# Designed miniproteins, single chains, continued (5), part 45

Each design is a single chain, and the fold is of that chain. pLDDT is the mean over its residues in the fold that is shown.

## One batch from the design tools (miniprotein)

Design m17538
Fold by ESMFold2-Fast:
Structure m17538 (fold): chain A 103 residues (1-103)
Amino acid sequence: SEELIKLLEEAIELAEKAKELAAAGRVEEAQAALDKAIAVAREAAKLAKNKEVRLIIERAIGLAEITRAVGKIHGDEAEGLLRAAETLLKGLKEALEALKKAE
């Protein structure tokens, strides 16, 4: 659980950075930060023994990836990245709270 908390906190920090970069129009840097946040979140999901916590993380990743793809298709990549980062942040924070309540 300590490693899982640490990975969730790291993914949250990276997603916050992606959000800030996207808001600044720094598309390439925001994309790189979001990719790192998703990678760390995927590692957190692998460590999550609690099914509810794992599903919250996996859902957050899936929704963020869909949101980013939709933004790119509509030609608003920075807005898509911003909303994707916000979606991931919300889900990761929900996963962290669910984990704390389960312990």
Scores: mean pLDDT 88

Design m17539
Fold by ESMFold2-Fast:
Structure m17539 (fold): chain A 92 residues (1-92)
Amino acid sequence: AVERLTALLAEAARAYIEHHGLEPLPEAELEAQARAVARALVEAAKDPELAERALATLERDAALAEAEGLPEVAARIREIRRIVREVAEREA
């Protein structure tokens, strides 16, 4: 779960940075930040209250990305949400 989430988070971040014309992060830093978020999401998925909150936040963030004209980012966030939900269901 962590490696796939890391890849999706890094892809979403790159697309967001490019769309807004922001300065790109060094690849190593982007990957390290994405991995830290991926680990936090997997740990949150093990707790029912934190899992529910994380899933709600991811859905909101996907809707915001769509509204900003970033359908690829929205798709990545929805895939992240699917993986987080699957982890939560296995821990229940």
Scores: mean pLDDT 83

Design m17540
Fold by ESMFold2-Fast:
Structure m17540 (fold): chain A 61 residues (1-61)
Amino acid sequence: MEEVVREGLDAFVERALSGEPMTEEERKLILAAIDYATGVELTPEQREEAEKAAKKVREKR
């Protein structure tokens, strides 16, 4: 899960630097990363969605 959080934050930083619009997958990953980082306990379904979003973001890079 920590790897997903880092990937979400990295995606946010890259988007801010490039000025390109975020994809739906990147948006979901970033939101999940923020929730986890702020101590919000994710449901198993939310964790699975975050991991799937991370995989899709990796495929794009």
Scores: mean pLDDT 69

Design m17541
Fold by ESMFold2-Fast:
Structure m17541 (fold): chain A 63 residues (1-63)
Amino acid sequence: SAARMEELHRRALSGDEETTFEYQREALELGAAESGLRVVSARRGLTDDGLPAVEFTVEPRPA
């Protein structure tokens, strides 16, 4: 929901890694659903410069 995403976004701005991951996952799940997709896995990782990143796998939603 929008309220949930706003809460997670605000907490992510405070540097909470768990909340940052949760916000990114929620945002992707929302976007995927709008595109007829679903997130089947999400994992934490790092960019080449050591910043937090998230990797996602998506698939088409069943009809």
Scores: mean pLDDT 67

Design m17542
Fold by ESMFold2-Fast:
Structure m17542 (fold): chain A 70 residues (1-70)
Amino acid sequence: ISDLELGEAWRRLGYGLFNMGLPEAAVVAFERAFELGLEPTPEDLRLLGEAYEAAGNLEEAKKYYELAKK
C-alpha cells in the first residue's frame, strides 16, 4: 500500500472519528494522514480546525481556519 493510500485511509478515519464526537482522536488521524504526504484540502483544514476547537486547542484551531481560507 502506498503512503498516499494509507494517508487517505487515515483521513477517512479522521472524518469518521470527528462525526462520532471524538475530536482528539480525529486530530491524531488527520496529523497521521498529512505526515504520510497527503495534501490537505481546504475542507480537511477547516474540519481539523473544528476538531482542535472541540478539543480545546484554540491556537491550533485558529491556525488551521486561516490555512483553510487559501
Scores: mean pLDDT 82

Design m17543
Fold by ESMFold2-Fast:
Structure m17543 (fold): chain A 100 residues (1-100)
Amino acid sequence: MSERIERLVEELERAYRESPRRAAGALTATLSAFAAGYEDPKYRDDALRGGERAVRILEPVLGDEVRDGLQRAFESPDSTLVGADVGEELAARLLRRHEE
């Protein structure tokens, strides 16, 4: 799982540099995976580190929205579902930011 989370963060960073559309697609997958990882104590630290790296990658465009979204996902009893929903919300915001 740690290798999987690290791979997803690397994919997000690469996608962000290539295209907002690719970054938007990667966001939903990475945030869902982080939320799922957080539910398992074995992978919780990896999910938290992956989340912090995603925040740093996207902070210049989305500001505090990434950190706030991850916090909501991690604190939810339905963390995986909330993680996917947050990923879609942030993806939509990322695409709108690049239209402006």
Scores: mean pLDDT 72

Design m17544
Fold by ESMFold2-Fast:
Structure m17544 (fold): chain A 82 residues (1-82)
Amino acid sequence: GAKITVKPSKDKTERKIAQLLTAAAIRAIGLGEDEAAEQITKAMKYFDEGDYEGAIEYLREAARLAPELRELVEEAIKLIEE
């Protein structure tokens, strides 16, 4: 897979979402949950493109595949939906 770079933003909420998504991706990789890591990578791409509905859908799928990601995913979704 290609290396994904998370861009820093000026908004605190955007930065926190980016940090949560990065933490979730790292945790998924650490758990060997490659499919969940792919869903989070897609969510990061959709979020960067402004497709918040697409980002949320991929985050929900990541949490379904790897329940250990649920806390990070739910926090990120909550911030995106605000």
Scores: mean pLDDT 79

Design m17545
Fold by ESMFold2-Fast:
Parts: structure tokens; sequence; C-alpha cells
Structure m17545 (fold): chain A 84 residues (1-84)
């Protein structure tokens, strides 16, 4: 699987759980998500990207969005594998 395909799967899970750009109270989640994308795609620093995606997952857990949180944790683990 490509990075883009794994990211699309994560976005599909988030949308299915009702996490959208219009969701209130998720500003920190959005910030961490964008930082994770930047480090993964621009810097190719997959270890740093994984850290930000785990922080994004934690923000979703605080809101009870457990399926989205799990998808982001699984994605962070995938990025850790790529960091080697």
Amino acid sequence: KTLAEVMQEVFDVLEAEGVTSESTGLARFIAYLLMGQYYAMVEKDYKKAAEFFREAARELEKQGLTKGAKALYDFADFLDEKSK
C-alpha cells in the first residue's frame, strides 16, 4: 500500500464516524493532523509524523471518537515501520 492509500483509508474512517472539517472542539486534532501530514509528505520524517498522528488520535479519544483514533494509531505504527 502507498502512503496516499493508507491516508485515504484513515479519512474514510474519520468521515464514517462523523469527523469533518465542520466538527467543533477539534482544533488541536486538526493542527496535529496537518503537522503529521507535513512531516510525512514534505520532510519524509516518518518518526516525527507518527508522533503527531498519535497526538491527533489522543484528541479524538477525548471526544469519544474511538474508531478514528484507532485508525490514526494504526497509521502511526505504519509510519514507524517506514522510518527504518
Scores: mean pLDDT 78

Design m17546
Fold by ESMFold2-Fast:
Structure m17546 (fold): chain A 91 residues (1-91)
Amino acid sequence: MAVEATLTLVFPSKEQAEKAKEAIREVLERDPAVLRYEIGDIVETPEGYKVTVRAVYRSWEAFEASPAAAEISRIIDEFGGRYTRLELRPA
């Protein structure tokens, strides 16, 4: 069963959000477990610059085995961001 992961991130500046968005795209593009992904536009909010990432993984096992989560966590830390929500559902 395919799994959709939706991650909502907030960054302190538009520049940091743009750099993180590009780095996250590279991680998802090279991951053979990812069937498709979508990275939304950067939205300015009172809390900062919001980015929503959606990725569909081939299976639950592929999602759990993927290094992408750890790599994305490092990218968030590097660019001063934080995650506000992670949602997992069958795709």
Scores: mean pLDDT 83

Design m17547
Fold by ESMFold2-Fast:
Structure m17547 (fold): chain A 98 residues (1-98)
Amino acid sequence: AEELIKKAKEALENGNVEEYVEYATKLRKQGKYVEAAELHNEAGRKFGDGKSYVLEARQYILQGRYEEARESALEAIKLGNEGGAASVFYELRRRGAL
């Protein structure tokens, strides 16, 4: 438990969203909900709720950069912004880019 918390905090400090999500998910799977919630609050402060990635993806769509838009939308999902990411994927599908 303590080792997973340490690894999640190190990933958070290094800006590694993917590693953070992996270790936070393992904590929740082990029933460490309080520790996972505290890490989620820290992640929200550092990474936000993925809104910046949704806005970035929309800008890439306007530029015709559909692969980069898809990558930004996937990062938004990792941060829990599934609704924002879904709107991006809908637009990509409408444009024939999915």
Scores: mean pLDDT 74

Design m17548
Fold by ESMFold2-Fast:
Structure m17548 (fold): chain A 68 residues (1-68)
Amino acid sequence: MEPPPLLPPQHELDWLFRRDPELARRVLEHAERIDDPDARVELARLVSELFGRPFDEEEVRRVIERHR
C-alpha cells in the first residue's frame, strides 16, 4: 500500500484554485518558472499559506515537477 503524500492530490489543488483564483494564478506563474530560484521560494511560501503548515521548498518543487 502506498502511504499518502504530504501535499494533497491534484483534485485538492483544483478545490483550492476554485476557492481563490488569484492564488491559483500566482501558483501557476511561479510553477512555470520552477527553474528560477526566486520562483521556487515563492511557491514554497504560497503553498505553506494555502495549507496552513510549513512546506519545504524541495517538497513543493517535486510535486510541481511531477505534474509537468
Scores: mean pLDDT 58

Design m17549
Fold by ESMFold2-Fast:
Structure m17549 (fold): chain A 78 residues (1-78)
Amino acid sequence: PAEELSPEELEELKEISRYALYYRALEAYEKNPTEKSKELVKKIEEERKKLGISKEELEEKLKEAAEKYRKMVEEILK
């Protein structure tokens, strides 16, 4: 059987997945704005305000999470 994830590892995975999704939502919104993507961008902005960081800092954080998620998938697919 697969190794069981610790509660901390599971929460980290959830956060990485969420931020990776947010990054994709921002890219999708810039390419083709829709009402649904606009709502997602608003939620991302609310998350930024909760973190107390700038828009540029959030974008970098989301980009790093998206890259980390890609590497995890690539490692699995080898």
Scores: mean pLDDT 74

Design m17550
Fold by ESMFold2-Fast:
Structure m17550 (fold): chain A 65 residues (1-65)
Amino acid sequence: DGLEIDRKRIEESDPSDPLVQAVSRALEEMERLGPDSKEAKAKALEIFAEILNDESAKELAEELK
């Protein structure tokens, strides 16, 4: 249940899928900012919230910035 597992699934999925592209970009941003950083976690939540259309998760991501 880690970033490595998510990255592996993304690589095995259709790279043209918007969800796959979004998750890949989230992992890339987390890697750049450091996976333990508050900003990286907020960015990942923001991307996932938009994919899931979860307004509460989106608001949480905004607050974490």
Scores: mean pLDDT 64

Design m17551
Fold by ESMFold2-Fast:
Structure m17551 (fold): chain A 106 residues (1-106)
Amino acid sequence: LEEAARRALALAEGIREAARAAGRPALAVFADTLRAQVEVAAEFGDEETVRELAESLEEIAAASDEALAAMEEGLIAAAGSPEEAALRAWGATRVASYRAALERER
């Protein structure tokens, strides 16, 4: 678990930096969102979710520039806005919903 979580966190940070450098704010916020989900999953011992998030982050890190551009557009559509504040609010809601679900399972 610790090793998988550490790998996922490192991948998320790399994706965030690359996304910001490429001018893809939604992808950068999404990387922060996935990072926060990994932290919550590790805190609760949700090994399956850590594994799934690590796999998703590996796919994003290996994705073509064309695929990343399409992902940016999809994330903006999902958040309803390209504005960073709206993207961060959307991401925070996803993390909060995931934590609440795990707390209900306790």
Scores: mean pLDDT 84

Design m17552
Fold by ESMFold2-Fast:
Structure m17552 (fold): chain A 67 residues (1-67)
Amino acid sequence: SARARVEREGDTLIAESRDAIKRGDLQRIRTTRRALQRVRRRAEELGVDPAIIERLQQEIRRIDEIL
């Protein structure tokens, strides 16, 4: 389903974000942040579980503390 796809995409991006942060890859961090914002908006449009949306928002906030 579209919701399941968005959830998987979000999980992948969270993992990629954490890896990029660990490596100090600022360009990758910025790219992943933009992708996380797009996925969060899509999750909201599709009515995905608020807990999943909150996980995406928490990762975006973590990135904002670094940038």
Scores: mean pLDDT 88

Design m17553
Fold by ESMFold2-Fast:
Structure m17553 (fold): chain A 92 residues (1-92)
Amino acid sequence: RIEELRARWAAEEDLVLPAAELLEGRPTARTLALSEAELRRALETLLRLARELYEALLEQIKASELTPEEEELVKEQEKRAEEELARLEAAA
């Protein structure tokens, strides 16, 4: 089971990288080698990891002592990130 989990996580990481490159508008040989089904799975994995990373970053930022101006910038970025994640989730 542990070896299977490690292999699965390694495979998910490999799929996330091509999906990120595609979203940046910079498809690579890795991205072009994926089937449509594999690309969709990669996008779904990227969305999950992006949300997890976003939540972790928000916790770190909110734990920091922020000025009122910095708090407003964080709120604006949080709103944009949520809108972007919702857009990507709708596309997946």
Scores: mean pLDDT 62

Design m17554
Fold by ESMFold2-Fast:
Structure m17554 (fold): chain A 97 residues (1-97)
Amino acid sequence: TEAAMEEQARQAEAYARAVLERFGAERVNELATRARDRPEEDLDEEELEAARAVGAAAYWAAYEVHKKNPNASNEQRKAEGKKLMAETFGLSDEALA
């Protein structure tokens, strides 16, 4: 349901924010970028947390884009989502690629 999606998005935002407050945006970008090139079993605890924070930010951003423009194409949704994550959480293109 729409209400369940909104609650999940709120929880995702809270998780991403908590991780970013703990590590800072620069460190999260560094850790998430390292995590992208490696299997999960090779990730340390900090790399795994940063990767999960990026995933949570992506879920929140996707829902924000959906609310603003439900008719957006998949390409538009990706671009607006990345922009929202960068503006709201300071996530880099390298961490999001």
Scores: mean pLDDT 84

Design m17555
Fold by ESMFold2-Fast:
Structure m17555 (fold): chain A 64 residues (1-64)
Amino acid sequence: MKIPREKLKEAVEKSKDIPEEVKQRILDFLDTLPELVDAEELRNVLVNIFGVPKEVADKIIEEA
């Protein structure tokens, strides 16, 4: 499943469950990705690289 990058950026910015420093790093990472982002790949990066809880990562993808 592919989601527009702009929608993912909005969902990340709206999240209250991610520290500002981590949020900024995620936004910077999203800017390196194509306009359509694979949801499963992003979820794995959020959880395994950025240390975001699975429930929070799932919520970001769902809200986007």
Scores: mean pLDDT 82

Design m17556
Fold by ESMFold2-Fast:
Structure m17556 (fold): chain A 72 residues (1-72)
Amino acid sequence: SKEVELLKRAKEEAEKRGAEKAVEALELALKGVEAGSLSDEEVEELKKLAEEEREGLLEALRKAYEELEKEE
């Protein structure tokens, strides 16, 4: 579950930045990965949250990826 680890670490990074909408977007993404699907309403909410804090979300994902690359 590399996807789950990436999203969990990205959520931690978004929380450190105070990017609350990015945190909510990552929580929905985690729910989708763990449950295997999201409802149409959850997908639209995820898109909206991701658009509202796009830079915060992308930076959180980038840092999470870098942390995973450093761990063996």
Scores: mean pLDDT 81

Design m17557
Fold by ESMFold2-Fast:
Structure m17557 (fold): chain A 85 residues (1-85)
Amino acid sequence: MAEIEQLAEQVLETGKKVAEEYLSGKDKEIGEGKAKVVETTAEGSTRSLLAYSEGPEKAEEESKREMERVEKAKKELEETEAKAA
């Protein structure tokens, strides 16, 4: 149990660090889009890991929600990149 919580914390910290690197880039709009995808993925992975400890049904439900959030963030990034090109 403690190992899953540590893994979730590491995923969240790594995601925030990568997001900060994208935000410090030259293109702020693309950087913000990439940061949002990374943060959404890290948060979603963390929630799915924690939900798995509560039961497989809750893990599946949470995973579906987080997949939708990540897909939406990716679409927003694609639109931003298309406008920047």
Scores: mean pLDDT 74

Design m17558
Fold by ESMFold2-Fast:
Structure m17558 (fold): chain A 134 residues (1-134)
Amino acid sequence: NAGVGRIQREVARIAEIVEKETGLDVFDVSDNPELQKASLALTLAITGLLNNQKDIAEAGIKYAEKYVLPLLDSEDPLVQAQALVMLVGLSFLYEALGEKEKAIEYLKKALDIAKRLNMQETVKYLEELIEKLK
């Protein structure tokens, strides 16, 4: 329960910071089938974790990775910002599973996107999250 609550809080926080800094609607994935699939996969992973079903949580993470990771080099700033929020979700899913190193790797990928998009408040928040997980 604590792990799920943390995932939800950190996703909500990063989404709020990104939306406030950019004006982008990071949860509107209606025009992107890959992001829709990634969102459903993250929901599956969170549901698996909530029900103590590690196999379902891991399957959801793998499907989310399949749809999110190809988008990291997208030329569309909205797609990059949406992928960043999903990477934070994946990071805290890995942290909840005890995979701290993988969680840090995904926050670093999110940080790279934030730096490319010149999102200074998002950069600061992600750097603070990385330091807290070390």
Scores: mean pLDDT 87

Design m17559
Fold by ESMFold2-Fast:
Structure m17559 (fold): chain A 94 residues (1-94)
Amino acid sequence: MSEIEKLQKGGIALLDSIEASIKRDLDLSPEQQAQLAALVAESKAALKAAKTSEEIISVFRTTRARLEELLAGTPMAASIAAFLDHAIREIEAV
């Protein structure tokens, strides 16, 4: 498996973890859960289409910004931002 394929699979696994957290969060409305699930699906598709580490980082940065907008003022926003910031740092360290 190529390095890019490893990063893509790792990113998809991270997005799966975020999706599981969204589904378990009782403070989020059904509408917020649906919007976040759609964003996660879009981000997974973008990661699968990415061909470089820079494109993968771009997907995570875009996803982080959109999650901050959708989850503004919720405790979930900080946790998800931390997961994505960690993923970005791991990829940049490669």
Scores: mean pLDDT 75

Design m17560
Fold by ESMFold2-Fast:
Structure m17560 (fold): chain A 99 residues (1-99)
Amino acid sequence: LPAASSEEEAKKKLLELVKKNKTVTIMEKILEKELETAKKNNDKESVEELEKLLEELEKFPKVPLEEAKKNLIKYLREVYGATDEEIEHVLKVIEEQLK
């Protein structure tokens, strides 16, 4: 049992998973879209939080977006046993975030 689950610790765990499965480029694109939305809404707290997350992702090795998509598909198939339909749904959600 964790002594306390801080929001900062949850973010670090998410960043570690993204780094491990080599999906950094996808996460960075999603967070950039969220940052644009937060800036348009004048949500200063979300802007600061998203900028810090993007700065942390900047430190990780980058792969091209297409390679990151392949890594995500491989992870979903091999680790979660996802069906092709489930993978298509996840990719659709990501592409809607990225446009």
Scores: mean pLDDT 69

Design m17561
Fold by ESMFold2-Fast:
Structure m17561 (fold): chain A 70 residues (1-70)
Amino acid sequence: MNGIDRVQDGVRIAAQQVPISPSTAVQILRTIRQGRQNNWSQQDILSQVTRILRDNGHDQAADLLQQHIS
């Protein structure tokens, strides 16, 4: 399984547990697409997505994502 796919699945799981705003979801999707196109590592994608979640006030979703990937 690609590391980027693991992060994307983690985001889906977190979104099912806690609400993520539509604008934040769009930013995450763009970041995942960019990471796939540029062959970013799982850690690079995880760091960027976690930052986007926290910057938009979704700290609980960020924590759930990190727990899923750990």
Scores: mean pLDDT 83

Design m17562
Fold by ESMFold2-Fast:
Structure m17562 (fold): chain A 74 residues (1-74)
Amino acid sequence: MKAEEKLKELLAERNKNAPVSEEELARALALIPKLIEETKKASEEEIKALEEEYPSLTGGLKKQAEAAKAAIEE
């Protein structure tokens, strides 16, 4: 499944027992496009290298920033 679907399922299960605020949900949902962009545009080898050097969050963000610049040029 795509990251967006997986994350939505996790949020739905969590919200059943511990509802989160509308703002927190919006923030979590905003992460979905970023996760998709990272996995879609970066090779698995490059992702592993970045995650080894940086925490997965920062490694993914670096790759995503490069991809975003390339997308703007296109």
Scores: mean pLDDT 58

Design m17563
Fold by ESMFold2-Fast:
Structure m17563 (fold): chain A 97 residues (1-97)
Amino acid sequence: SISELLKEARKYLLEGADLTAETSDNPQEIYLKAIGASMLIISASVSYSLGDKEAAIKDLENAKKIAEELAEVANEEAKKLYDKAIEALEKAIELLK
């Protein structure tokens, strides 16, 4: 379901952020980006609940962009988690179309 994919995306995103922060010179920036993306996923879930698929898709596309930015600076283990988050977001977007 879309709800389960969004829950998985948030879980992997935040787990990835924890691992990225451990090796980052600026852990606060990593967490702010991850929290921002997580908030966009929550916003998308609310929009979906209200029947606004277009708003939900836009928020998920923006969350995906942030996850991709985090993946670029991530170590190998964190990158795997961000890739899982991105995959879950892509599946949710396709189901919303």
Scores: mean pLDDT 89

Design m17564
Fold by ESMFold2-Fast:
Order: sequence, then structure tokens, then C-alpha cells
Structure m17564 (fold): chain A 81 residues (1-81)
Amino acid sequence: SVLEKAEALKRALEAAGVVVSTIEETPEKVVLEAGGPVSGAEIGAIARALGFDVTLLDDSVSDRWRITLYRDNHAVISRVP
């Protein structure tokens, strides 16, 4: 399920030192917020390693990221304004 995949990504990001919160959870998608200085490229690499098809909107270092995970294994990674 998308929830099980989201939990796997959350654990992988936390193991890499990233602080992760779940901000939305539905049967169709899970939205995570990642905090701390981390690059979009690093988040994208971790998500790809777990089998997600990644759309990376920003690859730079930022303090806040939104990660939207869809039931079809698509992950969208964007910087929070």
C-alpha cells in the first residue's frame, strides 16, 4: 500500500538524519514534510532506491521539503515556500 511505502521512505530518510512528519494520509496518497538542511537530490536518490518513480522539482539544499507519494509509486519532491 502507499502507506507501507511511505513508512519505508520515512524510515530511510530518518536513518539519513532527516526529520520527517506525515502531514496528510489518504488511501490514494501520503504527504510527508522533511526538515533540516538536505538536498532535493538526496531525497530523490533515497526515494528512487526504494523503487519510486521520482519527479524532482528542485535538487538544491533546503530546510523544508514536501514529498507526495502516490499509490502508483510516483513520488513528487518539492521545496516548501
Scores: mean pLDDT 84

Design m17565
Fold by ESMFold2-Fast:
Structure m17565 (fold): chain A 68 residues (1-68)
Amino acid sequence: SDQLVQQAQQALDQGNYQDTIRLSQQALDLDPNNSQAWGILSSAYDQLGNTQLSQQYLQLSNQLDRLS
């Protein structure tokens, strides 16, 4: 839902990466094609130093956004 994505973005902006991941995953459970949720998840993993997952999720976000 849009509310979960907004909450995930707020958590990311505050540096609460565990909450960011949880909220983004909940949004993706409801809509796996939510490009914004994948983008937020990518940013959280980048901040945690997981560059591989960050890049994979960013690519998926961009591909889904392009198809919309």
Scores: mean pLDDT 87

Design m17566
Fold by ESMFold2-Fast:
Structure m17566 (fold): chain A 70 residues (1-70)
Amino acid sequence: ALDAVAAAVAALAKALGLTGVDTERAARRLVELAKRNPDGLVQTLDDEAAAFPQLRPELDRLRDALLAAA
């Protein structure tokens, strides 16, 4: 579960051209946020996918991985 979230974070970071991202740390933080407020995180990811439709596959993958891990 956490590995799937980390992989989704890595894919999104690569799509954004970001380097030096601690994907494991980001994955752990996102899983904890998903446990506390799953609806809020889903809404945020859907809003980002609407604003940046080119990132929709990576954002949808991250959403699905987070819901499975929470």
Scores: mean pLDDT 81

Design m17567
Fold by ESMFold2-Fast:
Structure m17567 (fold): chain A 123 residues (1-123)
Amino acid sequence: SDQEILEQLKAIADYLLTQINKVDLKKMSEKDREYIEKLEKFLTAVRNATSLAQVRAAFEAYAKEMNIKDLSPETIAAQIGRGARAIGKGLTNDESLLREGFILDAGVPELVQRLTKLLSQIY
């Protein structure tokens, strides 16, 4: 259902935002920091969404900021996956978070597949 899709997308957004909060952005490259900052804005919009229409608006805004011309579910999911890899890399700058960073990075292909499936249901 639309509600189940919304809840799953919000859960993914909340999870990734929780990981971003653990990252010291000042220790990251400018490129990785920019990816995470744009991703954080997008994920915050998804977490606060009350409808799939608001989620679609958040995806369109994110695609525009990332200069993505192809709005296919696969392209958007892959871009979010690149953001998740940047978060994982940021976590590895803290020795106490090395395992969390590794787990997040290793989980990116599955996250991309899950996002592609969810996004295909709203486009």
Scores: mean pLDDT 87

Design m17568
Fold by ESMFold2-Fast:
Structure m17568 (fold): chain A 66 residues (1-66)
Amino acid sequence: LVEKLRELLKSAGLELTDNDIKVLSNMLEKGLYDSVITTIALRLMRQKGLSPEEAIARAKEIVEEL
């Protein structure tokens, strides 16, 4: 799970620390999907300049690929 999540986030061009990836992986295991989607979307908005709608859609795609 952690490795696949890391690869998907890097493919999206996101710069995240190992601790960020571990936290997201832990949230996914607990079923906190909305929190994971929101966190990834906020990073996409900040790092890639995506609109909120585009960022949420992309974050959902990343989570669904897991």
Scores: mean pLDDT 80

Design m17569
Fold by ESMFold2-Fast:
Structure m17569 (fold): chain A 93 residues (1-93)
Amino acid sequence: MAEELRERQEELVKKLKEAYEKGDYVSAALHVIEYVELALEMQELGLEVLRVDQETAEIAEEALEKADDEEVKKRIEELEERLRALREERAAA
């Protein structure tokens, strides 16, 4: 399971970059959302999450901003809320 989750994480980063290069911001944004969802699942399992470099993070942010899709916008809102909750938990510890 751990190896499969890590491989999935690497594939999502690759697909994110490929979609972004093609100007497919909706697909790129969906891959970003799946990556963060997978990262949260891996953290819950006590697994080490793959780090993204600064360039990948900037590509992800731009894809999320430019994605014009209702499902993407909804999933981004849910993800932002989850990330805020995690930051508050870590700050309190």
Scores: mean pLDDT 75

Design m17570
Fold by ESMFold2-Fast:
Structure m17570 (fold): chain A 92 residues (1-92)
Amino acid sequence: MEEFKKEAEKLRDLLENESPEEEIYRAGLLLGYNADEEKQKELKEAIKITKERIKEYEEKHGEDELTRRYKAALKGIEEGLRLAERGEEIPE
């Protein structure tokens, strides 16, 4: 529980501070990996909503630094969830 909250706060800080995509991806991966069954459902719903918002934004404005960072976060979270569901360890 504490770990998930810390990773969520870290990901938010990275997104707000224009951090590199790789760091955002890694934070998202840890967030998804550390999610319990209830948090996994919440993350999957948040991913769906965020993907729809990114698509709407890009249809009007195109891809930019903001949408690239959010896409990195989503890719990380999805991979983290996948690794957790398969019982696999995070690669080095």
Scores: mean pLDDT 78

Design m17571
Fold by ESMFold2-Fast:
Structure m17571 (fold): chain A 80 residues (1-80)
Amino acid sequence: VSKEELLELGEGLYQAGKDAYRQGNYTLAGIFYSMAAGFYEAAGKKDLAAEAYRNLAQIYRDQGETELAERSEKKAEELA
C-alpha cells in the first residue's frame, strides 16, 4: 500500500465520518474518524490526522467520554 493509497482511504473514511456525524450516528462517525486518523498518520499527513483526532475528541465529549476526548485532543496537538 502506497502513501497515496493510504491518503485516498483516509479521505474516504473522513468524509464517511462527517456524513455519519451529520446524520447523528456518533458511534459510526467516531469509528470512521479514528480509522481516517490512522490512515492519515500512515500517509504522513499530520495536519489531516490532527483534524480527524479533533473531530473524534468532539464526539467523545458529546458522549461524556472526557478521558477519551482528552487523549484524542493530545494526539491532535502532538501531530499539529
Scores: mean pLDDT 86

